# Designs tried in a protein design run: designed miniproteins, single chains, continued (5). Part 92

Each design is a single chain, and the fold is of that chain. pLDDT is the mean over its residues in the fold that is shown.

## One batch from the design tools (miniprotein)

Design m19194
Fold by ESMFold2-Fast:
Structure m19194 (fold): chain A 83 residues (1-83)
Amino acid sequence: MEELKERAEELIKRAEELLERIRELYEEGKLSGVEATSKEMLALAIIVDAELVKEGKLGEEDLENAEKAARELEEELERAEAE
């Protein structure tokens, strides 16, 4: 259980960094307002899921799904940045 809490804390930090990247890409015109809002909502949902894992309300499968969502979001932001 402690290992899940550590992973969840790392995921929260990653999602917070993704929120900053979304803002930067929006300010640079590399994301539309709709894309920025959608990606921001996803990053916030990842933080919520990770917090629920820390509280023992969600399990390992939920954490794995949130980690996958964070990875996919990171890849999307890398593609937007390359444009």
Scores: mean pLDDT 85

Design m19195
Fold by ESMFold2-Fast:
Order: structure tokens, then sequence, then C-alpha cells
Structure m19195 (fold): chain A 97 residues (1-97)
């Protein structure tokens, strides 16, 4: 699980760098999002390589959407929005099992 968390954080860091985003509150919200995804995956048990690849792709897409919304609105995603997004991603990946 630490390897998965590290990969998701690397995606976050890469997307933030691509957008020149340095807001520590946005970074903290994205970290809370990653922690929510990882906890749900840990509860579900080990993922296949295909499921992990899909999870990382959906994480990349979600992080990009959250940064784009932040840039458009100036608003940090709420914890409820982070929970809903994390649930949606994990459910999508697990349904393909």
Amino acid sequence: MEQLRARMRAIRDRVLAQHDETDPELRAALDRFIDRVVRRVEAAGPLSEEQEAELLFETLSAVRLMIDRYRATGRIPSDAELDAQAQSIVDSVLERA
C-alpha cells in the first residue's frame, strides 16, 4: 500500500507542477483525497496490475479536474466532495474486477 500511495502522490506532484500550482491548501486537499482512495483500496484487498493501472489513470483525471476547478473558482474541494470522488473511483475500478 505504501507503494500505491507513493505513486498517487507522484501523480499529484506532476500535475501540480504542470499547472504551476503552489497553494498548500490545495496540495493538502489532494493529499486527503489520496488518503481516502488508499484507505478504500486497503479495505477492498489487493488489486490486480490492471486495476492498479486503472486506479492511477482515474486518479490522474480526478486530480486534473480538481486543479482545473480550483483555477476556475478559487475554491478548495470540500471533504464531502473528496469522499464522493474517492468512492466513485474505487467503485469504478472494483466493478471491473
Scores: mean pLDDT 81

Design m19196
Fold by ESMFold2-Fast:
Structure m19196 (fold): chain A 65 residues (1-65)
Amino acid sequence: KVTVEITLETDEKLSGEERDKLIQEMLAKGLAEAKKILAELTKTVPAEDIEVKLTIKIGDEVLKA
Protein backbone atom coordinates (compact mmCIF):
# COMPACT_ATOMS: atom_id res chain seq x y z
CA LYS A 1 0.00 0.00 0.00
CA VAL A 2 1.14 3.53 -0.87
CA THR A 3 0.44 6.78 0.99
CA VAL A 4 0.81 10.13 -0.77
CA GLU A 5 0.97 13.28 1.38
CA ILE A 6 0.60 16.73 -0.20
CA THR A 7 1.17 19.88 1.85
CA LEU A 8 0.41 23.40 0.61
CA GLU A 9 1.53 26.40 2.66
CA THR A 10 1.10 30.17 2.55
CA ASP A 11 2.13 32.97 4.94
CA GLU A 12 -0.90 35.08 4.02
CA LYS A 13 -3.07 35.89 7.02
CA LEU A 14 -6.52 36.32 5.54
CA SER A 15 -10.00 36.18 7.04
CA GLY A 16 -13.56 36.01 5.81
CA GLU A 17 -14.24 35.71 2.09
CA GLU A 18 -10.60 36.15 1.03
CA ARG A 19 -9.57 33.25 3.27
CA ASP A 20 -12.35 31.08 1.82
CA LYS A 21 -11.22 31.88 -1.73
CA LEU A 22 -7.61 31.02 -0.91
CA ILE A 23 -8.67 27.73 0.69
CA GLN A 24 -10.67 26.82 -2.43
CA GLU A 25 -7.75 27.72 -4.72
CA MET A 26 -5.29 25.70 -2.64
CA LEU A 27 -7.69 22.74 -2.54
CA ALA A 28 -8.00 22.89 -6.34
CA LYS A 29 -4.21 22.92 -6.72
CA GLY A 30 -3.80 20.09 -4.22
CA LEU A 31 -6.42 17.98 -5.97
CA ALA A 32 -4.79 18.61 -9.37
CA GLU A 33 -1.40 17.46 -8.04
CA ALA A 34 -3.01 14.46 -6.33
CA LYS A 35 -4.65 13.45 -9.63
CA LYS A 36 -1.29 13.62 -11.43
CA ILE A 37 0.36 11.44 -8.78
CA LEU A 38 -2.58 9.01 -8.78
CA ALA A 39 -2.45 8.72 -12.59
CA GLU A 40 1.22 7.72 -12.38
CA LEU A 41 0.79 5.36 -9.40
CA THR A 42 -2.28 3.59 -10.82
CA LYS A 43 -0.08 2.31 -13.66
CA THR A 44 1.58 -0.05 -11.14
CA VAL A 45 -0.56 0.09 -7.94
CA PRO A 46 -4.31 -0.61 -7.64
CA ALA A 47 -6.25 2.57 -6.80
CA GLU A 48 -7.68 0.88 -3.68
CA ASP A 49 -4.12 0.51 -2.30
CA ILE A 50 -3.40 4.23 -2.65
CA GLU A 51 -4.18 6.72 0.14
CA VAL A 52 -3.91 10.48 -0.48
CA LYS A 53 -3.67 13.04 2.32
CA LEU A 54 -3.94 16.78 1.69
CA THR A 55 -2.84 19.39 4.23
CA ILE A 56 -3.31 23.14 3.76
CA LYS A 57 -1.62 25.69 5.99
CA ILE A 58 -2.76 29.31 5.90
CA GLY A 59 -0.72 31.45 8.27
CA ASP A 60 -1.08 29.71 11.63
CA GLU A 61 -4.10 27.59 10.64
CA VAL A 62 -3.84 23.95 9.53
CA LEU A 63 -6.56 22.19 7.52
CA LYS A 64 -6.41 18.46 6.83
CA ALA A 65 -8.40 16.37 4.37
Scores: mean pLDDT 73

Design m19197
Fold by ESMFold2-Fast:
Structure m19197 (fold): chain A 92 residues (1-92)
Amino acid sequence: DINDLLREALPLIESSRYRQFLEDYIATGKITPSRISAIIEAARALAKAGRTEEAVELLREMANKLSESDPATALILESAARDIEAGRLKGQ
């Protein structure tokens, strides 16, 4: 479940502002640009913790959910997933 992965990523996020945006998304399910940025940050945090496959799956499942209603945001999420998979967003 995507929301379970987001909840597990929440304590791994260093930015209190991104944690708040992520909590708001988990509570409401409503997409905003700030909440998309928080979801990408959650995926980066999971990848940094060694959970790269789960991070990629999270972003791809979110992109699939948005593909018809918001294809531009879906492409941003797909791009972030590919960057994590290639090791570009792991940090260090």
Scores: mean pLDDT 84

Design m19198
Fold by ESMFold2-Fast:
Structure m19198 (fold): chain A 82 residues (1-82)
Amino acid sequence: ALEATDPEAAAHIARASELLKQAVKALVQGDYDKAIELAEEAIREADKGRAVATNPRDILGAGVLEGMALIVLGVAKLIKSR
C-alpha cells in the first residue's frame, strides 16, 4: 500500500506513483514525448517525497518510484533518439 508517516511525504509519493503509471501508459501507447514529461515529473515528486520522509519505508518507497521513473525516462529517450 502507498502509505507514509508524514502527510507531505505521502502526498508527494502518491503523486509520483500516479505520474509513473501515466508515464508507463504513454510509453506503451508510443507517446514518447508524454512519457518523458510524465517520468521527469514523477522523478521530481519522488525526490520531494524522499526529502521530507522521516521513516525508512517512505524513503525506500520514494526511491523505488524514482528508480522506476528513471528507467521509463531512459527507455523513452532511447526510443525517441532512434
Scores: mean pLDDT 79

Design m19199
Fold by ESMFold2-Fast:
Structure m19199 (fold): chain A 119 residues (1-119)
Amino acid sequence: DMDEIKKLLKEENSIDDEDIETLKKLYGEKETNLFLKLLAEILKLEQELDEKIANSPPEMAKLMTEARRLIKEKFQEQLEQANFREQLELMEKYAKQLQELLNMKTLDELKKFIEEIRK
């Protein structure tokens, strides 16, 4: 549960105990726990996407890589102006987009997804 999430995040060098304590003091335990859960989910989805891209045909891999780049760039740009609550909402949206990309099976689905992101 939360202890397993904290262990995973430390193993990936994404966040340490001092960072967690700072977040708890600033935002409270509930919001900090939500942040840690979302961060762990995003890391897992990014790892699963890396594996899927590595095992995909070249054209599919190229489109998935482009879609991933676009959603990540948009996410990072939006994070720069976001307060902590808005960051949590953006992380939820990013996780959903990564999951949607993972569920895509055809080149046509990927092309439509990329067009939608670019708007």
Scores: mean pLDDT 84

Design m19200
Fold by ESMFold2-Fast:
Structure m19200 (fold): chain A 75 residues (1-75)
Amino acid sequence: MEEELSKLRKELEAWRDRIVAQAQAEIDKTLPKIIKEKGLSEEEQKRWEQIDADVVEAIGLIARAISKIELERLK
């Protein structure tokens, strides 16, 4: 049981890291092009802030799942 929970935690950490890396890569790829070609309007800046907030929330949910697995492992 403990070994299986540890393995699941490692997989969730890998998923978290992959999601973060993919989101950052898309932002880094897209944002410089938008700035260079058009500049960011206030509405566009708010949309990018919302995307960042959504990514942070997704990371938080994954971290919460990992924490719940750790709590079960301690029982």
Scores: mean pLDDT 69

Design m19201
Fold by ESMFold2-Fast:
Structure m19201 (fold): chain A 67 residues (1-67)
Amino acid sequence: ANKAVLDSLIATASSLLAQIKALPLSAATLQALKAAIKTAFELAVNGQFDSALATLNSIASALANIQ
């Protein structure tokens, strides 16, 4: 696997989790966002790194639109 891609996924996921914790989100929304981040990591574990990054970028875009 590509270390740079994995490091990028970890950094992006950590940033997204920090943003999620700062937002006044419902428990259901928080659970859904955590599940999506978990899915991105499962994609990465299965070697689908491009799909994992696309999933994290989609979450980041959705969070930016909520703010």
Scores: mean pLDDT 73

Design m19202
Fold by ESMFold2-Fast:
Structure m19202 (fold): chain A 76 residues (1-76)
Amino acid sequence: LEELRQKIEAMLDNPKLSSEQQQFAQQLTQKVEDLANRDKELLERWKKQALDLEKKGASDEEKRQFLIDLYLEAEK
């Protein structure tokens, strides 16, 4: 739980983050925490995907796309 949250925050650590992007990061973090209590398998899948991105040296755009996909999955 904490590890995935920290990775999400790190991926959004951009010196030009707008207030809207900061609100998005907070909303995403809250949704991840809520889902953590309901679907542990989904969290494990997300952790594996985050690790794979780190291993391959993913670009900022790839990390950004991952966060968008994560948010959309959390909205279901």
Scores: mean pLDDT 66

Design m19203
Fold by ESMFold2-Fast:
Structure m19203 (fold): chain A 79 residues (1-79)
Amino acid sequence: EKGLAIAQQAGDKYGEAVVLNNLGAIHENLGNYDKALDYYNQAEQIYLTLFEETGDTSYIDQANDISVNILKIAVNIVL
């Protein structure tokens, strides 16, 4: 989580979302599904906020990728 602290210190929302998504993936791979869901939800919220602020559809694509991972974990699907 040192990367998250660095991104937050820099005031970079995009960097924070990237680090949170990476932490979600790490915890998913370790089987820490509750932590993975928390990190993914935080990253998704930031990407959706960035889309609202900028109108850039690439942030929606990022949020959708995270939503797929959240759905898989939420129903305990590992396929």
Scores: mean pLDDT 76

Design m19204
Fold by ESMFold2-Fast:
Structure m19204 (fold): chain A 60 residues (1-60)
Amino acid sequence: GKFNENCAKYFIKKLQDAGVCSSDCSASSLTESNSCCALVRMALKDSEEDPSKYPVQCHP
């Protein structure tokens, strides 16, 4: 299915605030081949498997 764009925005913001994301990553596509988008995709996968670990933006 389509990934959770609000959850993606949450992770992008969190990684940017932590200084991990220096490259742009689009929450609507996540198609950029960079470490930021890779980390966001991994976090989204984990949030789909255990949403209780994440904020309401990441719940189904």
Scores: mean pLDDT 73

Design m19205
Fold by ESMFold2-Fast:
Structure m19205 (fold): chain A 123 residues (1-123)
Amino acid sequence: GVEPLSKAELESLLTKLENGEPVTYEEALRLLLSARNASLNSSLLEAAILRLEELMKNEEEREKNALTLNFLRALVDGDVEAAELYLKNLLAYLQDQAEEDPNKPLSEADKIAIEAIAKSLLE
């Protein structure tokens, strides 16, 4: 099975985000699976949801970012079935992005989601 991210790996991921460095597909996969398995429900996720809703009104990638937003909402609500559905769609999207351009910088929406999940897992 996929092992959850260690504290050191989560701290490294947050440092990469602060430095504008690309996050790998494997790092994103392990992060999202760790979030689902931990059944995260935190004020950091709720704050990220509000920030993403504001960004989506101005983003051309609105439909893609909706998958991330719905995944975070499912985690906060404890809706395991919805979280699993949105996780599968997010993983497919992240794989396609990694195959097209592995060095593409993260969108602001992706940075918000990854930061909130990583910080919540460190609590």
Scores: mean pLDDT 75

Design m19206
Fold by ESMFold2-Fast:
Structure m19206 (fold): chain A 92 residues (1-92)
Amino acid sequence: DLLQRLVRANPALLEVLKRAGATSEVHTLEEVLHLLGRLAEREGLFREDVDPRLVDLSGTPLGELFGVDELDFSDVEALAALLLKNATVVAP
């Protein structure tokens, strides 16, 4: 349910999503999480020695955008909350 919500990213988050391969301004939260996961893998940000779903954002543009040093891809509710601070929910 939460992951199927349509959101429009703010300009800063949209630029990050475009670098991850986004071609639209409107995405589901699930699509945004997939794009961010691909970007984190491409940039080598996963802390595989600690937890393969844990991403180190310290000193990164994503860390500055979200205001956090670490992102846990297993915590879907926390991820959704961070994304919703940088996106507007689109009514269906």
Scores: mean pLDDT 77

Design m19207
Fold by ESMFold2-Fast:
Structure m19207 (fold): chain A 88 residues (1-88)
Amino acid sequence: MEEIKEKILELAEKFVEAYYNGDLGAAQRYLREIKEELKKAGFSDGEIARFLAEIVETVQEGLDQGLSREALIERVKEKVEEFLKKME
């Protein structure tokens, strides 16, 4: 779990940075990598789909609120930690 958490946090940060910079191709690639890592860790397709939807929604809502890149990264990291704690 600790190794998967670190990897998901890194990918989530890269996703936020790509999305913030308008690089939607890179953002989609990082979402796919998060999905693949969670699938390898034994999470169900339903759990992964809900989590990825929540991450995307968090970034979109934060951008609508005018949050900085750093604030978006922190919000997404909080969502990653909440998700992984519920699945332990």
Scores: mean pLDDT 83

Design m19208
Fold by ESMFold2-Fast:
Structure m19208 (fold): chain A 76 residues (1-76)
Amino acid sequence: LSKSILEEFPDLKEIDFFYSLKYYGNVVGVPTSKIKALTKKIFEKNPTLLEAENLAREVLPKGVADQFWKDFLETK
């Protein structure tokens, strides 16, 4: 089984993840409330990285979600 996002990134803080997502969401006009709900869902559910990527694509346009995850994985 694939490792969960928090098993892959044990030092990842919810507030830091929220502010990173909020930056991408603000560029495309996604409300902060949706970014907050997405962040909370990821941290409460602790999905695999693939599941977390799919959850982000439900809230952000696919290109923006994919760019967020690329940047996140490169700069963490």
Scores: mean pLDDT 80

Design m19209
Fold by ESMFold2-Fast:
Structure m19209 (fold): chain A 90 residues (1-90)
Amino acid sequence: EPTEEEKKKELENLKKAQEKAIEVMEEALAKETDEAKKKALEEELEKLKYLSKYEDLRDFDRKEAIEVMLEIAKKLGDEEKVKELEELLK
């Protein structure tokens, strides 16, 4: 059963997953040549960076954090990551 320290580690792992999602989105943005898609990715990336910088992850439950990552994976067309994140929501 998770202790307070284990819960903190789980939140840190969720934050690292969010940081990885940001990294993947930055890589997708660097490779994108369509101006409209590039603009959409820039806006999504700005929102995620703002959230990760200024929001305390403790204010989000585990489900909310995973749902944010799931929406990013869907936007990027990463079907494998979408399935992994959907399993975490069960």
Scores: mean pLDDT 66

Design m19210
Fold by ESMFold2-Fast:
Structure m19210 (fold): chain A 74 residues (1-74)
Amino acid sequence: GDPEEAARKAEFGGAAGLAGDGELAARYMQESARLSGNEEAAKYAEKGAEAAKQGDGKTAGEYMSLASRAAYKA
């Protein structure tokens, strides 16, 4: 995995979600999940992507915070 790149993608996804761009947010969050190499981080990123697709940027941001935290400890 690439935890630094995964964390960066998670940050971009969270920012896009908060800006109301659910499609872009979901795309970055799914990339973060693939790059993480950490199953816990990947699961959080997946949950964030689903929230972003639904337009729930606040929940998406919360899950991306959890994903980033898990990825950096990998």
Scores: mean pLDDT 74

Design m19211
Fold by ESMFold2-Fast:
Structure m19211 (fold): chain A 91 residues (1-91)
Amino acid sequence: ASLSFSKVGADNSIKITVTDLPNLQGVTLKAINVNEKVETQVSTYSDGKILTQNFPNQVAAAGSVERWESAVLTGVHSPATTVTIKLVPAP
């Protein structure tokens, strides 16, 4: 499995893309941020091999960055997988 994340545009969302997960029919992304807030998004993984999930408002309005400590991937045919995600502040 391949994971990538990117910060997207206008609403300071974080986009997590998961690819190359064979035999996966559905995926739930569960992420925990620095304030131990749990954010969960559910996506269906069908004929494609790409799951994309947006987590809105992960950057404070004042421009500060919230650190994401982990994300957990679960699926119908996949074991739970923990992924650590960190937002690196601009230099």
Scores: mean pLDDT 43

Design m19212
Fold by ESMFold2-Fast:
Structure m19212 (fold): chain A 71 residues (1-71)
Amino acid sequence: MTVTVQLTSSRVEDGILKGTGVASDGRRVSVLIDLETGKAVVLFDDTGEALLGTVTELKADGTVTVEGELV
């Protein structure tokens, strides 16, 4: 599945982008992106579900798109 997130806060620490934001469906999420590999985790704060996948888009406005599977 594909999830698009609008980041409201983010920082880069040791090559990992760590952020929080809102998914396009309105759910609050935490995001971890490995900037070297493009591997990403999107954690849905309401359910505790995680999307494990790969970042396909990262825009300067804080828009992130991840393709992956829920676990």
Scores: mean pLDDT 85

Design m19213
Fold by ESMFold2-Fast:
Structure m19213 (fold): chain A 73 residues (1-73)
Amino acid sequence: KVKELAEEYAKLAVEEVKLLLEEGVSKEVIKKIAEGMLDAFATLLKKEGYSEEDIKEIVEFVKKKVEEVLEEA
């Protein structure tokens, strides 16, 4: 299901962001890494046959979770 995929991708992205923060990577660099990751996710999901609406929902959900972690740090 789209929601389960969004939660899985968000968990992986959040764990990566937290690791980068712990290792002292700047928020500016982490934002660029996250943007690249979201673009890669969108491309992969499109090739797998997901609708534009589903892709947007997944990407937006992951982006929101990453932004929440960066705001709290």
Scores: mean pLDDT 82

Design m19214
Fold by ESMFold2-Fast:
Parts: structure tokens; C-alpha cells; sequence
Structure m19214 (fold): chain A 80 residues (1-80)
């Protein structure tokens, strides 16, 4: 996975949040978890994505956005 692909997933996630499409937003988080699973930061990303999912369930889209941005940053920092 490259930076461009991660940016497209992040953009799609933000669009899902703007549309209040919780199902789509959760699906994009699952994609990020799968991408992160092979990285040294998998556990840290899993903590952030768990918090993002909880924020979506609470309808706190601002927190969900913040947690997912942090998760993507960790994935990018751990890429070879």
C-alpha cells in the first residue's frame, strides 16, 4: 500500500462521516486495520481504530476523524 492509496481511503472516510454514513466509515476503518496488521505499529493502530469506532457509535465524528488521522500517520511512519 502506498501513500496515495492511504490518502484516498482517508478522503473516502471523511466523506462517509460528512454523509453520516456510519456503515461506510466503519468499513474504511476495517480496511485500515487490515493494512496495518502487517506493520510494527499494528497494536497502536488497533487502539486508535477501536477508539474511532467507539466515537462513530457515539456520533462524535470529530473524535473519529482525529483518531483515524493519527492511525494513518502511524501507518505511514511504519512503511519501509
Amino acid sequence: VDEESLQRILDAFFEALENKDDEAALAYIDVLERIAASSPKAAEVAELTEQAKAAIEAKDYAKAKEYVEQAVKLILESMP
Scores: mean pLDDT 82

Design m19215
Fold by ESMFold2-Fast:
Order: C-alpha cells, then structure tokens, then sequence
Structure m19215 (fold): chain A 63 residues (1-63)
C-alpha cells in the first residue's frame, strides 16, 4: 500500500493506493495538523486493508 500527496492546480490531494484501488482526497483546506493526522490515518487504513485483502484472498483460494 502507498500513500502520497499530489499538488494539482494549487490543490493538494492525499492519494492512497491499496491493491487495485486508488483513493484521492482533497486536503487543500486542511491545517498542517489535519494533514498530518489524515496521512497517519490513511497509512493505518491502507496497511489494515492490505492485510485484510491478503487474508480474505487466501481463505477464498483454500476453500
């Protein structure tokens, strides 16, 4: 899973990639503290979803 920040036309986007899913959140109007929190939450979310997808896929294949 990957978390990055992209700047497009004066706007800031938090980009989260998990497996085949890409999530983009506009964080342009977030404070520095809110941005840091959003990044931390996005990283935690991405790690948990990646682990869940891997476990679910293994369970489906081993049935």
Amino acid sequence: AEVSIEEIDGKEYLVVKVGDTVIKLDITNFSDEQKAEAIALAKAYAARKQAELERKRREELER
Scores: mean pLDDT 77

Design m19216
Fold by ESMFold2-Fast:
Structure m19216 (fold): chain A 95 residues (1-95)
Amino acid sequence: SEIQKAMEELAAEVERLMQQLSPADQRQVTALVQRIGAAVAYGLETGDMEATIQALEAVRAEVRARLAASTDPTLQAVLAELIRRIDELIELLKA
């Protein structure tokens, strides 16, 4: 599945980037990735793409708020990558 592949690529890239973060920031990023994965899994199980897109847009808004509040350039880079990957998942779900 193209969606499953995009989710695997999101998880792998974020794991790579988060190695440079503090343990506390690693935990918050892991929680965000888990929420994204749960939303995608729900969509694939139910076929409810509209609810899945809405859930991903909610996570995206939270990531944007955390990015705006952050002064750590490493955390900013990880959060920006999460936004880009969420946008990719939303495009795939709309197709």
Scores: mean pLDDT 89

Design m19217
Fold by ESMFold2-Fast:
Structure m19217 (fold): chain A 89 residues (1-89)
Amino acid sequence: MEELTREAIEETNQLAVELAKQGDDTGVNEAIELSSLIRELGEMDKIEEVTEALERVRELHQKLVAGEISPKEATDELKRLNTELEEAL
């Protein structure tokens, strides 16, 4: 669990850096919130939820870096993910 939680937070931090480079402060704040939620889920041993968060963050990061989605679209998806994970707490 600790390793999985760490990987998910590291990937989320990389997404936050990319959002910051592209000027989306709202997206950065959503990524910070996601990191907190991932930490809480990891403390509860919610492996499936942490794995889902990691996979979805990786997809968003890949698409944002590739220019396939806008920072606003990435931020909107992060808001949706945060809502879904909050329900899992």
Scores: mean pLDDT 85

Design m19218
Fold by ESMFold2-Fast:
Structure m19218 (fold): chain A 75 residues (1-75)
Amino acid sequence: DETLELLKKAIEVLSPKVKLSDEQLRAGLEAVKARYGLSDEELAEMLRELIEDPENADIRHQILLALIVVEAQKA
């Protein structure tokens, strides 16, 4: 799961205090994909951008990551 590995890395960079299982992270990804009609490719591109340049990351991508974390915490 390339998208899951990218999500883990983005969380480590932007929210290092957040500890979530792989199952919770997968649930969060699937919930956000379903709600916003996003592909795995679109999510992977967003997560890669957040990892490469977190300080200049698009605020929309930062909000989307936060939504994934919130949904993951519900699982």
Scores: mean pLDDT 80

Design m19219
Fold by ESMFold2-Fast:
Structure m19219 (fold): chain A 72 residues (1-72)
Amino acid sequence: AVEEAAKLAAELAKDPQATERAAEISSSNAEDAEFYRLLYETSRTGEEGMREGIERFPEKAPIFEYVYEELK
């Protein structure tokens, strides 16, 4: 997202170590393809997909929980 890129650029300008964090965020974005697959699986299987998603992306657990709740 454009918003996300702008925030990343701002952090890079602020901190000497921001470059290292930016690389980590970029890596996380690359994993978004798998994240979306798990979101689809959550919509397909409900609890099973949500559990697997949280296990793979614990920091994104609230998103998986939100999708599961909407499907109830």
Scores: mean pLDDT 62

Design m19220
Fold by ESMFold2-Fast:
Structure m19220 (fold): chain A 67 residues (1-67)
Amino acid sequence: LKELEERAEKLKKEANEKIKKALLYDAQAEKGSNTEEYLKKADELSEQADKLIDEYLSLRKEIEELK
């Protein structure tokens, strides 16, 4: 149980880091100096975060099933 919770927390932290970085790239894109490049990077990080969130939710479901 604790091992699963530890993994879930890691996934959540990694997803949050990707989200924060994506937001920074979005902010850089608004400044207009390399808009396409920064939007591309933001999208890639958002997709990676979504993947991690999906894994986190699946693992949380398993933890809840185990109680």
Scores: mean pLDDT 80

Design m19221
Fold by ESMFold2-Fast:
Structure m19221 (fold): chain A 107 residues (1-107)
Amino acid sequence: MVQLTQSPASVTVAAGETATLTSTASEPLGNRIDWYFQKPGQGPELIIRNGTERAPGVRDRIVGSVPSPTTHLLTIRDAQPEDSGVYYAVTSVEPTSWGQGSTLTVV
């Protein structure tokens, strides 16, 4: 089973700044990573599928990219307080593997 390692574990940015979250896979996955966002007190919801594809309703300032088969980036431009929460990288193939999560705080 693929292991996903997310970095940073926690980051704080000011409103309007760019945050970049990284997931590193133990095996080449290419685009076979989804990103989930969990608001405080709520369950995770899909925001990026297949490495780069925004889910419906997700703003274009939130970007998934795949610079290598093992490296996946989530970039949040012009960060807003509503972006605060935990972001999870998840394999899009079975059996599913979840990263440990990266916590973003926007102040």
Scores: mean pLDDT 87

Design m19222
Fold by ESMFold2-Fast:
Parts: sequence; structure tokens; C-alpha cells
Structure m19222 (fold): chain A 63 residues (1-63)
Amino acid sequence: SALEEELVRLLVERMGVSEESARTAVALIKAGNRATAEALIREAEKLDLPELVEKIRELIATL
């Protein structure tokens, strides 16, 4: 989906993770892995990346 690709892009560009790691994180969140979602939100908040926090919350809301 467009939301998933945007989230992968933000993780790669803003957090400096690999595309493989970003896609794995998105897949885990989609599978209902709450710990992954919460850890990613905390890290994005520490880095002052509100757009990334918003996109993660949007993905969770679609589940």
C-alpha cells in the first residue's frame, strides 16, 4: 500500500535503517507485533520525527 511504502521510505531516509530492516518492521507491525510498533514510536519520538510517529499510528489504525 502507499502508506506502507511511505513508512519504509521514512524509516530508511530519516532513521538510517536498511530497506530490508524497514520492510521487516512494517511486516511485524502488520502481524500485530505491538512491541515492535511501540519501540519504533519511542525511537521516532526521541529523534523528533513526528511524521514517522503519525505514519506508524496510521498503519496500526488500519489493522
Scores: mean pLDDT 85

Design m19223
Fold by ESMFold2-Fast:
Structure m19223 (fold): chain A 101 residues (1-101)
Amino acid sequence: MKKEEYEKEAQKALENAAKKLEENPEEFSEKQKKAVEAAKKLLKEGVSPYAAYIYATLIELADLSKEEVLKKLREVREELRKRGEFELAELLDEAIKEIEK
């Protein structure tokens, strides 16, 4: 799968989440609101849609700090490499570097 396909799907997911939060904020948990706002901040800072999406997803699932998110992403990157998923591992490595800025 191409990196551009993941970026496009991530951007669409983030745009849909932001729109729903603006229309019906009461339907979102505090973790979900925090995740959407974190993703919006990263996008404004020039981070890619995929990087912003995976960061937000980890915050939503576990209320993780930036350091804990980066640690988890590095673990997933190494697991992808072991499975021969080199294209996904490379995309995730790029996302980690963008979030670390």
Scores: mean pLDDT 79

Design m19224
Fold by ESMFold2-Fast:
Structure m19224 (fold): chain A 70 residues (1-70)
Amino acid sequence: MSLEELQEKLKEKIDEFFEKLAKYESDKNPSAEEIAELKKATKEALEAAKELEEANGLDFDPSDEVLKLA
């Protein structure tokens, strides 16, 4: 994948994470499936961030792209 594709993938996974997080926080009693979806989205976002970091060959600064999207 190109660096642009990896950045786009990361953005998609972060958006998915925030969507699942908002749903989780709005529920008084989140289901096991809802918790599993949030955990999955978190893992996928972290894996996408790792792929981008490895492709760049540079030290990842969490303040860079993630804070810009939050």
Scores: mean pLDDT 71

Design m19225
Fold by ESMFold2-Fast:
Structure m19225 (fold): chain A 103 residues (1-103)
Amino acid sequence: SKEEQLLAILDELLAEIAALDSPFAPMLVETQQGIIDAVKRMIAQGVPAEEILQKAIDALEGQIEGLDFLAEGETDEEEKEALRKAIELNRKAKERLLELLNS
């Protein structure tokens, strides 16, 4: 189902973020787990898959904007690289969700 594919994409993103060698990885993992938990609640409430997908896409867009802001202010090269990697992971997941929404 679209709901199963949505959760699989979000679970893969969670695993990729958890694998980042960065002091902010735990915070990002907690945020992504919150998104997954919210999606599971919406599925249980019978919210249409297309609406859940749009909300998940919007949540990932918000994460990208927040991470971009943090990256611009970061002066440590290693931390800035980790932030850019987190942005790339979120963008990749967002693209997969957009493809799923349009299928």
Scores: mean pLDDT 88

Design m19226
Fold by ESMFold2-Fast:
Structure m19226 (fold): chain A 80 residues (1-80)
Amino acid sequence: SEEAKKYIEKANEYARKAGEYQSKTPLGKEIADAYRKAASYYAKMALALQSPESRDIAEQYRNEAKKYEEEAKKLDEKLG
């Protein structure tokens, strides 16, 4: 679906950001890790949205994706 494509695109965007924030500093590594987890969960959510039977799982993946997305943004703000 077009909705699933949108979330795959968002997953790819956050995976790219994780690569950009990957550094030798502890904070940079935490930011990268949080973006990678957000990307992973958005990708899993997009796949789950393809099937009516996995609607509840899609919702759980969405909640996890948002959690790590907010964590990444909060940590990124601390970096400057």
Scores: mean pLDDT 82

Design m19227
Fold by ESMFold2-Fast:
Structure m19227 (fold): chain A 68 residues (1-68)
Amino acid sequence: MTVQERADRLLAEAFDAVRKHRLTPEEVVEISRLAARLQDAVDAGAPQEEIDKLMAELRETLERAIAR
């Protein structure tokens, strides 16, 4: 799976979670900010290390929000 495919899948999961779960405004803002940063990094052709770090941050934030 390419970095682009992994990022697209995670972004889809983040948007799905925002739609399905009763997240707080703060959680929605945090997830949206991280999703935007990830999308910008992918579009800019950022190094894989930077994209992987942003993906890890988004995934961790998403899992924490859902687990509440």
Scores: mean pLDDT 78

Design m19228
Fold by ESMFold2-Fast:
Structure m19228 (fold): chain A 65 residues (1-65)
Amino acid sequence: SGLRHAIESLDLAEAQSQATIDALERQYEAETDPEKKAEIQELIEKNRSGLALVQARKAELEAQL
């Protein structure tokens, strides 16, 4: 029960992180200012790193089912 709830929470976090990355990628494509594009790219990279950690943790917990 607790393990499945933890996985469900990570599934939600994964979906939310992906939605954030998708929104930032759209913002990056629309941006024409090179300095602002660089800032958005850094945010995308940070969020992708966070998503990878969420996915790794979810896989670890799923292996315990």
Scores: mean pLDDT 89

